# Designed miniproteins, single chains: the designs that were tried, part 81

Each design is a single chain, and the fold is of that chain. pLDDT is the mean over its residues in the fold that is shown.

## One batch from the design tools (miniprotein)

Design m2987
Fold by ESMFold2-Fast:
Structure m2987 (fold): chain A 88 residues (1-88)
Amino acid sequence: SEVEKAIEIAEKYDGPLAEFLREVAKLDPEFAKWLVELVEKYGPIGLVAAAWALLTDVDYVESNPELKELVEKHPLAKQAYEAMKSLK
């Protein structure tokens, strides 16, 4: 599955960002598919691009309580998200 493939890709790249994206991929199959496509095309930069696009989409995060809880649980994601909210 694309979720399983996204988890495998995230596990290959250690660290807080990869850990956060692995949990998002389990929750959101469409995000998992997009993450796989970005990483296959751009490598590790795809992980950064996916995280940035997700955390800058304040309306999407606010409309999804489970995703918002994941953002709040991961310190780097929370800091990035709060910064993005302050810019919008």
Scores: mean pLDDT 77

Design m2988
Fold by ESMFold2-Fast:
Structure m2988 (fold): chain A 105 residues (1-105)
Amino acid sequence: MTYAILITDDLAEGEAFAQRLRDAGAVDRVEIFKASKEGIEKALKLIEEIYETDPDANILAGVLERDEDGRLVGDIGISGTDTPENRKKAIEEFKKKAEELYKKK
């Protein structure tokens, strides 16, 4: 199963982007989180919970930069076939990109 976990500073624009992913059949589930410490923490927690229930999940973790007209910036692909070490590294890179977004204001 393919999941998209997206961080955005504009939830309405993020939801519009999420709907495009759903309409394109690119993902089975998509979740949008606010670019904030709490939103990033919730996104990271959901990634852990997904892998706990579905170890073979494919996760597209990305950061949406609203000023790029819904363009996804800092895309990180996390795969169910990756080693635990590679998953941890990808999650840390996703966290860094998400933190960069909320600090740009």
Scores: mean pLDDT 72

Design m2989
Fold by ESMFold2-Fast:
Structure m2989 (fold): chain A 94 residues (1-94)
Amino acid sequence: SAIERIEERYKRTSSLGEQLILGLILSILREAAEKRERGEMTEESKKEYLLEILFAAGASAEELEEAKKLSLGELINKVAERLGISKSSISDVL
């Protein structure tokens, strides 16, 4: 899952800055997974979590405004590319 891949990076990094960013992303992913487990995940909530991950990963204000216009599938692709993980790993958390 995306959680396992980001957690592995978090544990392996010696950079305090990278650890802070990965820790924030991991927190967002865990919150999304808990919402899914409770059966409370909506398509709007999925997009909201994906936008939060892009923001945490350093997306500019301009990139975020353009990302808001994307379909759910396109947004999953963008997040997967930004994090360097598979689209299926992202979808498994949502």
Scores: mean pLDDT 86

Design m2990
Fold by ESMFold2-Fast:
Structure m2990 (fold): chain A 86 residues (1-86)
Amino acid sequence: MKLPPELAEEIIKELREGALAAARGDFEKAIEYLEKAIELAKKADTELGKEMAALAEKAKELAEEGRGLEAAFLALAAVVDLEIEN
């Protein structure tokens, strides 16, 4: 049920970078990082991986709308959830 530690670390890094980019208004980079997080989370094929993908997809939608702080907070919430649950 847990993600492999290596994969979890990669997802966390991409989510953190996406959050920082979104908070700074760099939406193009935020979207790129969040897309990588989604791809990595989908590889897990676990309930937690599906949850991470869904949160990252929603954060990406917010970044695409220019809602940088909301995208950043959601991406960071996903990081916290993954660090606690994995």
Scores: mean pLDDT 85

Design m2991
Fold by ESMFold2-Fast:
Structure m2991 (fold): chain A 94 residues (1-94)
Amino acid sequence: MLEEGIKAYAAGDYERAVELFEKALKENPSAEVYLFLGKVYLDLGRYEEAVEAFKKAIELDPNNVTAYSLLAEVYRRLGREEEADEAFEKAQKL
């Protein structure tokens, strides 16, 4: 499931990638699946959904530097500057 989602994402089939990653989460939730789901949402411009996915990745793996870095990027895209700065600082300190 995860591998199929990654292939769909690499092919630019973002809606199919979302479906496959959501199915992967129902079978076995993991920080890695939430990271990919967040990346797909970010590429789709679905920024609030990307925030939720990256927050879930952080809940499962609190030391995930990549999740904090991507969360900071999404917050900047949303104009949520204070939250972006906090997420960036967390990424720097891990």
Scores: mean pLDDT 84

Design m2992
Fold by ESMFold2-Fast:
Structure m2992 (fold): chain A 77 residues (1-77)
Amino acid sequence: NEKFVQGLRAMQEGKYEEAAEYFEEALKENPDDYLIWKNLGIAYGALGKLEEAKEYFKKALELNPEDLALKTALEEL
C-alpha cells in the first residue's frame, strides 16, 4: 500500500499530522491490517493525543495479539 509507505516517510520527517492522514487513507483500503492501526497509534501518540493512540493500539492488538512490542506500548500508556 503506497499510502502506508508515504505515512511512514512522513513519520520519519516528524510530520505526524500528515502521517496520520496517510494512514487513515491506507486503512480505507486495508481495514484489517494491524500495522496501519499500530502506526496510527504511534502518530497520534507523537501528537500528544494519548487516548486516541491507546484506542488505535488496542485495535492493532486485537488484530495481532502476538505483537509483544505493541502489548508493551499499550501497558506504558
Scores: mean pLDDT 83

Design m2993
Fold by ESMFold2-Fast:
Structure m2993 (fold): chain A 90 residues (1-90)
Amino acid sequence: MSAPASPLPPEVEELVRRAEELRRRGIEAYKQGDYDKAIELFEEAVKLYEEAIRLARENNASPSTLIELEINLALTRMQLAVTKLAKARK
């Protein structure tokens, strides 16, 4: 079918996949009360999303793709901030 697809560069897709995996692991660590592990995982996920956005911009990714990546980065940063706050309140 001739449906239009906005190509995501393979390098960007790989970074997003890794970031999503780390974010999921971070959420599980948070649920278990392992805030140190959750912080580490969320910090790595943030770095991967930041790199993915940088590469996507360099490769002229569509505005919709950039918005989706920015939303995922913002959500991950929020999860990181909440986890750091939870750890600090011990």
Scores: mean pLDDT 83

Design m2994
Fold by ESMFold2-Fast:
Structure m2994 (fold): chain A 65 residues (1-65)
Amino acid sequence: SDIEKDADFGMFEIGATSLGLKVLKREGDHVTVQNMHEDEEKKKEAEELAKEMGKKVGLKVTIVD
């Protein structure tokens, strides 16, 4: 339901923010996030974790620099 999807998105947004990612937009089950890290290893780790978190809640995650 839309309510459950909104709750899942809220949890994803909290997690993404804690990883140093900025949520730019959401369209249904599609979320676009910006990677705010300057360090290459941290960028890669945050990207992999964000995609994993998205899969757990049924969100399609697109990451931009």
Scores: mean pLDDT 80

Design m2995
Fold by ESMFold2-Fast:
Structure m2995 (fold): chain A 119 residues (1-119)
Amino acid sequence: SAEELFEQGLIALHQGKYEEAVELFEKALALEPTGEIYLALGIAYFELGKYEEAIEYFEKAKELRGELSAWALNLLGEAYFELGKLEEAKKYYEESLKLDPENLVAKKNLEKVKKALEE
């Protein structure tokens, strides 16, 4: 079932088996497309360093869920930063901090991107 494949994918993701996680999540997505599966694919592609694919899946997750968590917004910002899209990275780090003002990772990432933009 889609649920069993998704759960197996989450286990693979937790174990750092990112390519296996992607395969399992793509099989789950083919059976039942959900915002949760798109989010999980975004995370798995991010961990693989495939930032363009990660962004595509995070955007699909946002569309279906209506909103991403502060943590997921920070990852979306990091993916844009790795692609040199500094203004987009800044935007998502600021959105992450709006939801979680005490997120130290997002604060450090925002400082880093502002410095890269000479702000």
Scores: mean pLDDT 88

Design m2996
Fold by ESMFold2-Fast:
Structure m2996 (fold): chain A 70 residues (1-70)
Amino acid sequence: SMEEIEKIANNILKGLKYGIDNGDEVVLRAAERELIELGGTREEFEEIKRLIEEGNYEKALEKILEVLKK
């Protein structure tokens, strides 16, 4: 459902924020794995990660949702 997709997207975003802010490679790898399992690519992951590093959380969430809506 759309609600499930939004929940997953927000969980990935939160995991990436935490991983980046805390240098937690285990959390970052878990978020990457989840995105790839849901149809994302490593290139899409790197773009999303960069947006979060820049503080552009809105655009990062949009990119995650695009991946999940495939």
Scores: mean pLDDT 84

Design m2997
Fold by ESMFold2-Fast:
Structure m2997 (fold): chain A 60 residues (1-60)
Amino acid sequence: MEKEREEAQKELEKLAKELLKKEKDPGSGESVHKALLEAAKKLYEETGSKAAKELYETLS
């Protein structure tokens, strides 16, 4: 992967893990999906990264 995309993915995973810790059922696919979607949206809103936007669109 390109460096920019790899960095965006690492940051997404970090944010998703933080959000997932707040979920009542972190083992469920629904909770994981919600955490990833919210993390991708937050990353895009904070950074304006095209890679983050693409991740959000893929998860939506």
Scores: mean pLDDT 73

Design m2998
Fold by ESMFold2-Fast:
Structure m2998 (fold): chain A 59 residues (1-59)
Amino acid sequence: GGQEAAEKSLEVARTEPDPVTAAAGAHEALKTAREKGGSEELIEEAERLLRERLQAAQP
C-alpha cells in the first residue's frame, strides 16, 4: 500500500549518507505518501527529512 511504500522509501533516505541522494529519496517518500494516502505523521516526517537533507547539501 501507499503507506508501506512511503515508509520504505523514507527508511532508505534516512540511511543514505549522501545528502543529495537522501533528499531525492525523502522527496519520493513525500510524493508517495501524499498520492497514496500516507499518514499525516509520515508526511511531516518526510518533509522534515527533505528539509534537513537539502540544507546539508547546500554549499
Scores: mean pLDDT 79

Design m2999
Fold by ESMFold2-Fast:
Structure m2999 (fold): chain A 58 residues (1-58)
Amino acid sequence: GAKEKAIEAAKEAKPYADAGDSEKANKIMEEKAGEELKKLSAEEADEIMAEAFGIMND
């Protein structure tokens, strides 16, 4: 589902975010989770993204 894809994308993006490459990290998030997140309500997408960014910025 969208949450699973967002979490997986965040894990893949984390090394780039940790290195300060926010553009690459954001691209990975969009490519892996963007399509599924667009199918959700704004509220659901925001909740999932908040959790994913929590993982990425931990």
Scores: mean pLDDT 78

Design m3000
Fold by ESMFold2-Fast:
Structure m3000 (fold): chain A 58 residues (1-58)
Amino acid sequence: GPVPEVPAVDSRALDWAIEKLKEGKKPEDIIRELREKFGYDEATARAIVTQAEAELEK
């Protein structure tokens, strides 16, 4: 099973966050939608958005 201290980031949620960043959506709005639509907690949603931002900075 998954390690409790390292939550798995869903690649679909990551792709969705990247797309929203490309649309010019604010990171805080993306975090909120990840929590509302996907049921992620704030820490997981922030991790997804941070990774999405890193992917776009390359």
Scores: mean pLDDT 75

Design m3001
Fold by ESMFold2-Fast:
Structure m3001 (fold): chain A 60 residues (1-60)
Amino acid sequence: SAEELAEEAKKNGEEEAKKYGVLEEAKPYIDALAEAVKAKDVDAAQAASVELLQVLEKGK
């Protein structure tokens, strides 16, 4: 379901952000991505995903 996919996306995003030490900076984008997935909003999910990837890349 969309809710299960959103929960999985949130867990995966938090683990990745913890790995690179950027959890606090990444959290708003992880939350935004999870909400977009739950709402089935493709445009919002893409926007949040791009921002999240930029934060994760900066943490590497």
Scores: mean pLDDT 80

Design m3002
Fold by ESMFold2-Fast:
Structure m3002 (fold): chain A 69 residues (1-69)
Amino acid sequence: SKELNEKIKELFEKAVELAKKGKLDEAVEYLKEISKLTSPVATQAAIAEILKSLPEEIAKKLREKIEEL
């Protein structure tokens, strides 16, 4: 639904903001919330877009935290 897509976008934007601030554990919690609202394939696509939106050093650290889950 449109409401679901808006919620996912909101969570996506918040995850990017938190990751840019170095709050990687909090960013991961927002990624977990996205995974509850959509398919695994769509969740992985969203994660890939978030990683592309971040500086390389931050993207690397976030990827490492996701892989530890």
Scores: mean pLDDT 81

Design m3003
Fold by ESMFold2-Fast:
Structure m3003 (fold): chain A 80 residues (1-80)
Amino acid sequence: DDLLEGARYAYRALRELEASEKPSKKAIEYVKKALDALQGGDAEEGARYAEKAAEEAEKAGHKEAAEYARRAAEAARRAA
């Protein structure tokens, strides 16, 4: 189930961001939007927000969170 896989990666990205001393608020916002979209069955919207989350996490130096967000986008793209 690619939607479930995408949601699991998005959740891992969120956990990594929230564990950071100075988390990227914008990356967290996009990950939460990706999770909402994926849980609602909107794979295209989920992929779009997960990609935005990965970009913001990378800009903020949260490389592990960015990797999980990219994996979420890839899984969501397969479900679309």
Scores: mean pLDDT 85

Design m3004
Fold by ESMFold2-Fast:
Structure m3004 (fold): chain A 93 residues (1-93)
Amino acid sequence: SKVLEIEQTGSMAIIALAVAARILEPVDPEAAARVREELDRVAEAVDAVVRDPARAGELVEALREAARTLRELGEDVAARVVERQARLVEEIV
């Protein structure tokens, strides 16, 4: 189902953001906090889309913003994962 695919896509992005935050925490706690804020936004957007699939655009925007933040912080691997999840959401909708 489209809902399950969106949940799986959101979960992959959340895992990538959580890993990036963990890596950043001992060296840059402020950067780690910023990544956690983006993780929370992505999680809220996933919940919104599960309740109303018409809101998939909000999840795409949250994922793109999270990827931009990761790029700014030099977390290029996590950024690529999140960018891929944004593209997958666009293909599902």
Scores: mean pLDDT 88

Design m3005
Fold by ESMFold2-Fast:
Structure m3005 (fold): chain A 55 residues (1-55)
Amino acid sequence: APDRQEILRLIGEILRVIGEMLDVELSDLPADEKAARLAALDARLAAVMAELRAL
């Protein structure tokens, strides 16, 4: 069975990435900068979710 600490770590990372995505969306950054930051955060979210699915 997967370690509870590892599951909680990955869930915590997902929540942090979602928080960062919300901060970017609500920011006054130029559209191009928002798109670039959101693309990076989306890739990071996908990677963390893949780790969670692999458990």
Scores: mean pLDDT 86

Design m3006
Fold by ESMFold2-Fast:
Structure m3006 (fold): chain A 86 residues (1-86)
Amino acid sequence: MKIIIRLKNANPGAALAALGGAVGAELAGGTVESKVEGDEITITVSGANDKGVDAALSGAEAAAKNGGKLRVEKEGDTLILTVEAP
């Protein structure tokens, strides 16, 4: 499965939480790529198993608790997690 974590207007706590989730997914056997565009951070995890999906979801939820809203979308074999701060 592919997972995309998108962070909009993330504070440092939210960014660290999402990165922690991505590291967890990589340790579970996924491959992680990150891209920064101004105030937007996109983290892509390829080859995620169930443990990788759980780690990414936990990271995105923790990022949202740091001052954002989590939106979850699924497109075929791709899970898209968007965390947007005001």
Scores: mean pLDDT 80

Design m3007
Fold by ESMFold2-Fast:
Structure m3007 (fold): chain A 60 residues (1-60)
Amino acid sequence: LEEEIKRVEERLEELVREEAAVTAELAANRSEELLRRLMDIGVEIVKLAVELVVLKKELK
């Protein structure tokens, strides 16, 4: 359970970093491909954030 929480947290940190990088690229060069990637990253972040809340609740 703690190992699972750590994995989700690490994945979230990775996705947040990717989101920041893609956002910076999109600000410099607006492309539909980058916008689509940013949207996909956003959806995955939300899904993992919900999973993290559920896992943390299991610790209580």
Scores: mean pLDDT 79

Design m3008
Fold by ESMFold2-Fast:
Structure m3008 (fold): chain A 84 residues (1-84)
Amino acid sequence: LEAEVAVGIGLIQAAVGKLLASKGKYEEAAEMYERAARILGAVDPAHPALAEALRNLAEAYKKLGKEEKAKEYLERAEEIERRA
């Protein structure tokens, strides 16, 4: 199914983001998490992997000093988690 392939791609992008973040490459990690969040959110706006990607994206933006972006993504992740 196309949706299952899309989820797989999003999960790979999130995994690459985690690897980049572990190396301190937070700008590159944020790009990967944004891509993961877009594809996962397009499939299912309540997907648990989307919440994780958004939370990791918020942490990456916090490391970059982009506090407003970090807050926006964290709030979105928390909203998804509250529904679970």
Scores: mean pLDDT 85

Design m3009
Fold by ESMFold2-Fast:
Structure m3009 (fold): chain A 120 residues (1-120)
Amino acid sequence: MNEESLKELIKRLEEEAAALPAGSRERAALLEEIGFLYELLGEYEKAAEYYREAIRELGDPNNPVLLYNLALAYEKLGKYEEALEYAQKAVESARAAGSSAMAAVAESLVEKLKKKIEEK
């Protein structure tokens, strides 16, 4: 996909999200999608901000997928302590939700981040 086409799609989704009522699940889903598209562009600070906005929009700080994506964005930024905090929250949230597969994926990220922090 062309970078210009990705930026055009992001702009369209930003306009769509702005038209939706605050606190809607549909708006939260668009914010998550925008965050993912910014990751594809390598703009990890913007990706992290949109994932945080999606969490705020849902009113649920315990969404394991959003917490995991936020942890990945912080990892890409080299913010390993913040990444570890969100990865640990993703593990706890996935376990509470009964998602063993998601918990295992988040636990793998936790171990990777601990090793990165110890290597400093």
Scores: mean pLDDT 85

Design m3010
Fold by ESMFold2-Fast:
Structure m3010 (fold): chain A 84 residues (1-84)
Amino acid sequence: KLSEKEIEEITRKAFKEVDKDGDGKITYEEIPEFVKKLRELGLDINETLFKLLAKKYDKDGDGKLTLEELIEAVIEAAKRSGLM
């Protein structure tokens, strides 16, 4: 089982690889690549579940998520997936 600290570190690594623009945000269109990177780093999270959670944590509704919003979404997805 993974700790929240391990999940946060994995999320930060995936974020850096996907945030090619360096703008500090990931768009909904980048979510499939982000989920793929999470899986490569050991977090087998379902893409459809993550898209649903991304909408929940996108508090601005602008179609983009900050690193902090993504960490919250990944932690909830990991809990729902039995990875914690």
Scores: mean pLDDT 80

Design m3011
Fold by ESMFold2-Fast:
Structure m3011 (fold): chain A 56 residues (1-56)
Amino acid sequence: GMTQASIEYILSLLEEGKIDAAKEAIEKTGIPVEELLEYAEKKGWTKAVENLKKHF
């Protein structure tokens, strides 16, 4: 769905270290950081998990 596509997009930005772009996308979408973290951990996206914990 649209929410899943948005989550995957935001997490791809975090995997690439694009923190400011990810912050803007989170603010615009209103997706909870906890939901992003759970999704990234489930998928094994280690850099996204690290960036979420460090910057959020």
Scores: mean pLDDT 83

Design m3012
Fold by ESMFold2-Fast:
Structure m3012 (fold): chain A 62 residues (1-62)
Amino acid sequence: SPLERLERLRREALAAIRAGDLDGALRLVSEIVELGNREDVPPDYLRGVVEEVGDALLEALA
């Protein structure tokens, strides 16, 4: 399902950020946004995922 794919991508993106793989994290963020825009995903859920991953990425870049 789209929600299961988003959850997997969210976990992979956060893991990449924690591992310092910023190139991998950016690719996964792009996939999350693209999947969320094309699939029937609740907007609040997508926003939460993007905010969580985006916040973690900004913290890693600081």
Scores: mean pLDDT 81

Design m3013
Fold by ESMFold2-Fast:
Structure m3013 (fold): chain A 68 residues (1-68)
Amino acid sequence: SLEEKLAEIRKKIEEVFEKHRDAPLTEIARQAAKVIEELTKDLPKEERDKIVSEAFAYLRRLLDERRA
């Protein structure tokens, strides 16, 4: 389902933050964006647009929390 795919992507974003904890936030953001693209590239356009939007909103929230 769309919700299961989004949950998978959120978990992979969290794994990027853990693996790259000592990296600059710009590098973490780059790696997380790459993961979002890889996990969404084969989805139909309407599902991809929705999931990508929500995944990047989640990434932004985690980046803001790490920056604070």
Scores: mean pLDDT 84

Design m3014
Fold by ESMFold2-Fast:
Structure m3014 (fold): chain A 84 residues (1-84)
Amino acid sequence: MVPLPADVEAQLQAIAASETDEVAAGRKAAEILRAAGYTGLAAQIELEADLLEGKITREEYIERLLELGLLSEEEAARLLEQLK
């Protein structure tokens, strides 16, 4: 688990407390993480929000995480196999 700076964690906690919609909370969290330089984590959260809204398939989600280096090829292959 990568430790986030206390100020970033506080901002994420404030979003979780004020935003009841998981998709909206995720998109706001991604903006904060991107501004703080956590572009990979921000991209992952945006992809999760897109998946929850139905904008991408679970297969596309896994492939994009692999392209971003957020999943290993072995983990991605295992998850894709579970979709068949």
Scores: mean pLDDT 77

Design m3015
Fold by ESMFold2-Fast:
Structure m3015 (fold): chain A 108 residues (1-108)
Amino acid sequence: MLAEVVAESLELMARELEKRGLEEAAELFREAAERARRARSREELVELLEELIRKLLELGLISEEQAEELLERLRRGEDLPVVLAEIADILGLSGTALSILLLRLFAE
């Protein structure tokens, strides 16, 4: 359930980034979604999201301050869909952030 919610959330962000012409970012999120579906533990999902956050910083899509805050939230064991909704909001995908939070309501 958690891996599926994370994967679906990443896929929603990929589709919205594609619509906005951010093809490199959309591909990054699509690859992350595929990897999330193969994750066998929460620890693998956290590692995946940490890598994603670092790549977003490298692409200049988030600030160093935003990246550090997101990594700290992951280290504190915060709910992964909530962290993904925050990433979506930072990227200007507020409608997608709401959709991610709604998906969380159907997780175990």
Scores: mean pLDDT 83

Design m3016
Fold by ESMFold2-Fast:
Structure m3016 (fold): chain A 90 residues (1-90)
Amino acid sequence: AEAQFEADVYLALAEIAVYLAKKSTNKEDAIRSLKTAVDLLEKAAGLATPEQRPDLIRLAKEVAEVAKSLNTPEGEEIAKRAEDLLARLE
């Protein structure tokens, strides 16, 4: 129950971080938000129940897509982290 609640909080914060990355007008702010998102998703994955898995998969895919769209070395690293997480979940 406590771990599930903590996972829900991490998922909600990750969703906010992805939203902030998408609305960012510069790559530096987008990278910072995406790094926060992937860090939170990795924490959520360690605590998540099967019911939370679809949200983890959805957000991890979105992080990977947004990170790749930045065409930066930092974005590519974040995308790889998100894709590695997806491989563990699928």
Scores: mean pLDDT 86

Design m3017
Fold by ESMFold2-Fast:
Structure m3017 (fold): chain A 73 residues (1-73)
Amino acid sequence: SLDEKIAQLEAALEELLAAGERRLAARVLTEIGDLYFQKGDLEKALEYAERALELDPENERARELKERVLKEL
């Protein structure tokens, strides 16, 4: 399920953040944001996209996700 996938990615995110793996953490944040967008949770999708951009401002997928969410709000 989407919820199980989100939970698994959240666990991976905690480990990556603890390890200081900022770019990998940004990728995982973007994946979680995409899953929330699929669920129609635009507020959480935006939150995760913004967190990803804080860690990696050059993350193209996070920028694309943020733009998609803002067009739907």
Scores: mean pLDDT 89

Design m3018
Fold by ESMFold2-Fast:
Parts: sequence; C-alpha cells; structure tokens
Structure m3018 (fold): chain A 55 residues (1-55)
Amino acid sequence: MTFEEIARRIRELGAEIDRKVEEAKKVLTPEQVRKLMEELWAELGAEYDRLLAEA
C-alpha cells in the first residue's frame, strides 16, 4: 500500500470521526464527547499502525 493511499484512508476516517463527534454533541455532555473523541482517535491510531504494517 502506498503512503498516498494510507493518507487518503486516514483522511476518510478523520472525516467520519468529525461527523460522529458532531452528532454526539447534540445528545451527549461535553465530558462524554471528550471521552468519545479520545476513543475514536485511539482507534484511528491503531488503524494507521495496521496500514503501515501492511505497506
């Protein structure tokens, strides 16, 4: 997998996280949103490491 393909995938995942966070802000408290953001960004980091291992 090329670095450009990894960058594109990470950008797509980041956009999905932003969408989920905006939806969560409508129904969750700021503290709950912060925890959700931390979990989603940790999952993105794990996916980035996985994609790099496959490259």
Scores: mean pLDDT 79

Design m3019
Fold by ESMFold2-Fast:
Structure m3019 (fold): chain A 78 residues (1-78)
Amino acid sequence: GDDDLRDLLLREAERLIKEGEELEKKGDYEGAAKKYLEASETLQRGADASTDPEIAQELREQSEKLKKKAEEVKKKGE
């Protein structure tokens, strides 16, 4: 079902965010940015799997915020 797929993708996104945070803490801003971008893409897939338009929109907004965070974190490493 879509709920099962969505939940799996949300768990994957949470793991990617955590990995990104750990890399950022270590000063690996490029690695952290890559993980945040992967999490953003995973949340977009979660939105696509969602049959509820409101949930899909919320996940797309979270994805966009992570994409912006990835860009910001990458700039810190420059």
Scores: mean pLDDT 84

Design m3020
Fold by ESMFold2-Fast:
Structure m3020 (fold): chain A 87 residues (1-87)
Amino acid sequence: GAEEAEALRRVAELLAAAARAAGVPEATVERLRELLERLAELAAQPEPDPAEIDRLEAEAAPLVREVVQALTPEQRAALAAALRALS
């Protein structure tokens, strides 16, 4: 619902900030933000299409991995702490 959509948008902002700090290309950051915003839009729907969610998650997953792999251990720890604070 709306709470899940808001959480996804907060995750997107944290990932974008971490990616930019790690020097990930802006095109990759914007693509990831676009995919996460589409997931947030679906999460806000009362009956989201599970197949569309699965497709967007599959498309976003390699970009998330690319961002995480670009981070230093210290940057990864900071991102993990920020994500835990959202829970």
Scores: mean pLDDT 83

Design m3021
Fold by ESMFold2-Fast:
Structure m3021 (fold): chain A 85 residues (1-85)
Amino acid sequence: SPQAQAEIERVLEAQRLVTEGIKALKEGDYEKAVELLEEALKLYPGSPMAWYYLGLAYKKLGKEEEAEEYFKKAEEAGLDVSDAR
């Protein structure tokens, strides 16, 4: 159905934004990483990878409370966040 195709396209676009956000984070562009990862979560709110890397980006920006909130969400979804704390 057109609705099912739109959902698949949205998930794929969210995945691309997560990949771009991770790249920005690795390049030291923490503000851009936040923007890209937040856009990914807007399209697909349940991404544990987006939560994890958004937590890392906020930690790099010195936003410790926001970082811990996202690490907790990623951990509750089954990701190991020990290397981030």
Scores: mean pLDDT 86

Design m3022
Fold by ESMFold2-Fast:
Structure m3022 (fold): chain A 98 residues (1-98)
Amino acid sequence: RSPEELRADLEGLRTALRALRDLIAAGRLSPEEAIALMRALTRDIVATLRALGREDLAARLAELGERAVAALRAGDVDAAIATIEEAIALLDEAIAEV
């Protein structure tokens, strides 16, 4: 894939992550659904960042994904949202650097 295609993939994944944050905030997902979606998005973002040669950002995103999942398992919605917002900010930075 070209860097332009990978950038478009990251933009789509960022949009999906924002949608997930909003669904969690609105209480529209079960904890199990939220965890499954967070894990799937984290996996896809990490793979895309690795394809871009950004192992540093991939590692940070993987850590943020684990923290968000842990917060969701604990029922700490506010902590989960704050961690997802950190992940979105990291993606904003990554996209700007491509």
Scores: mean pLDDT 87

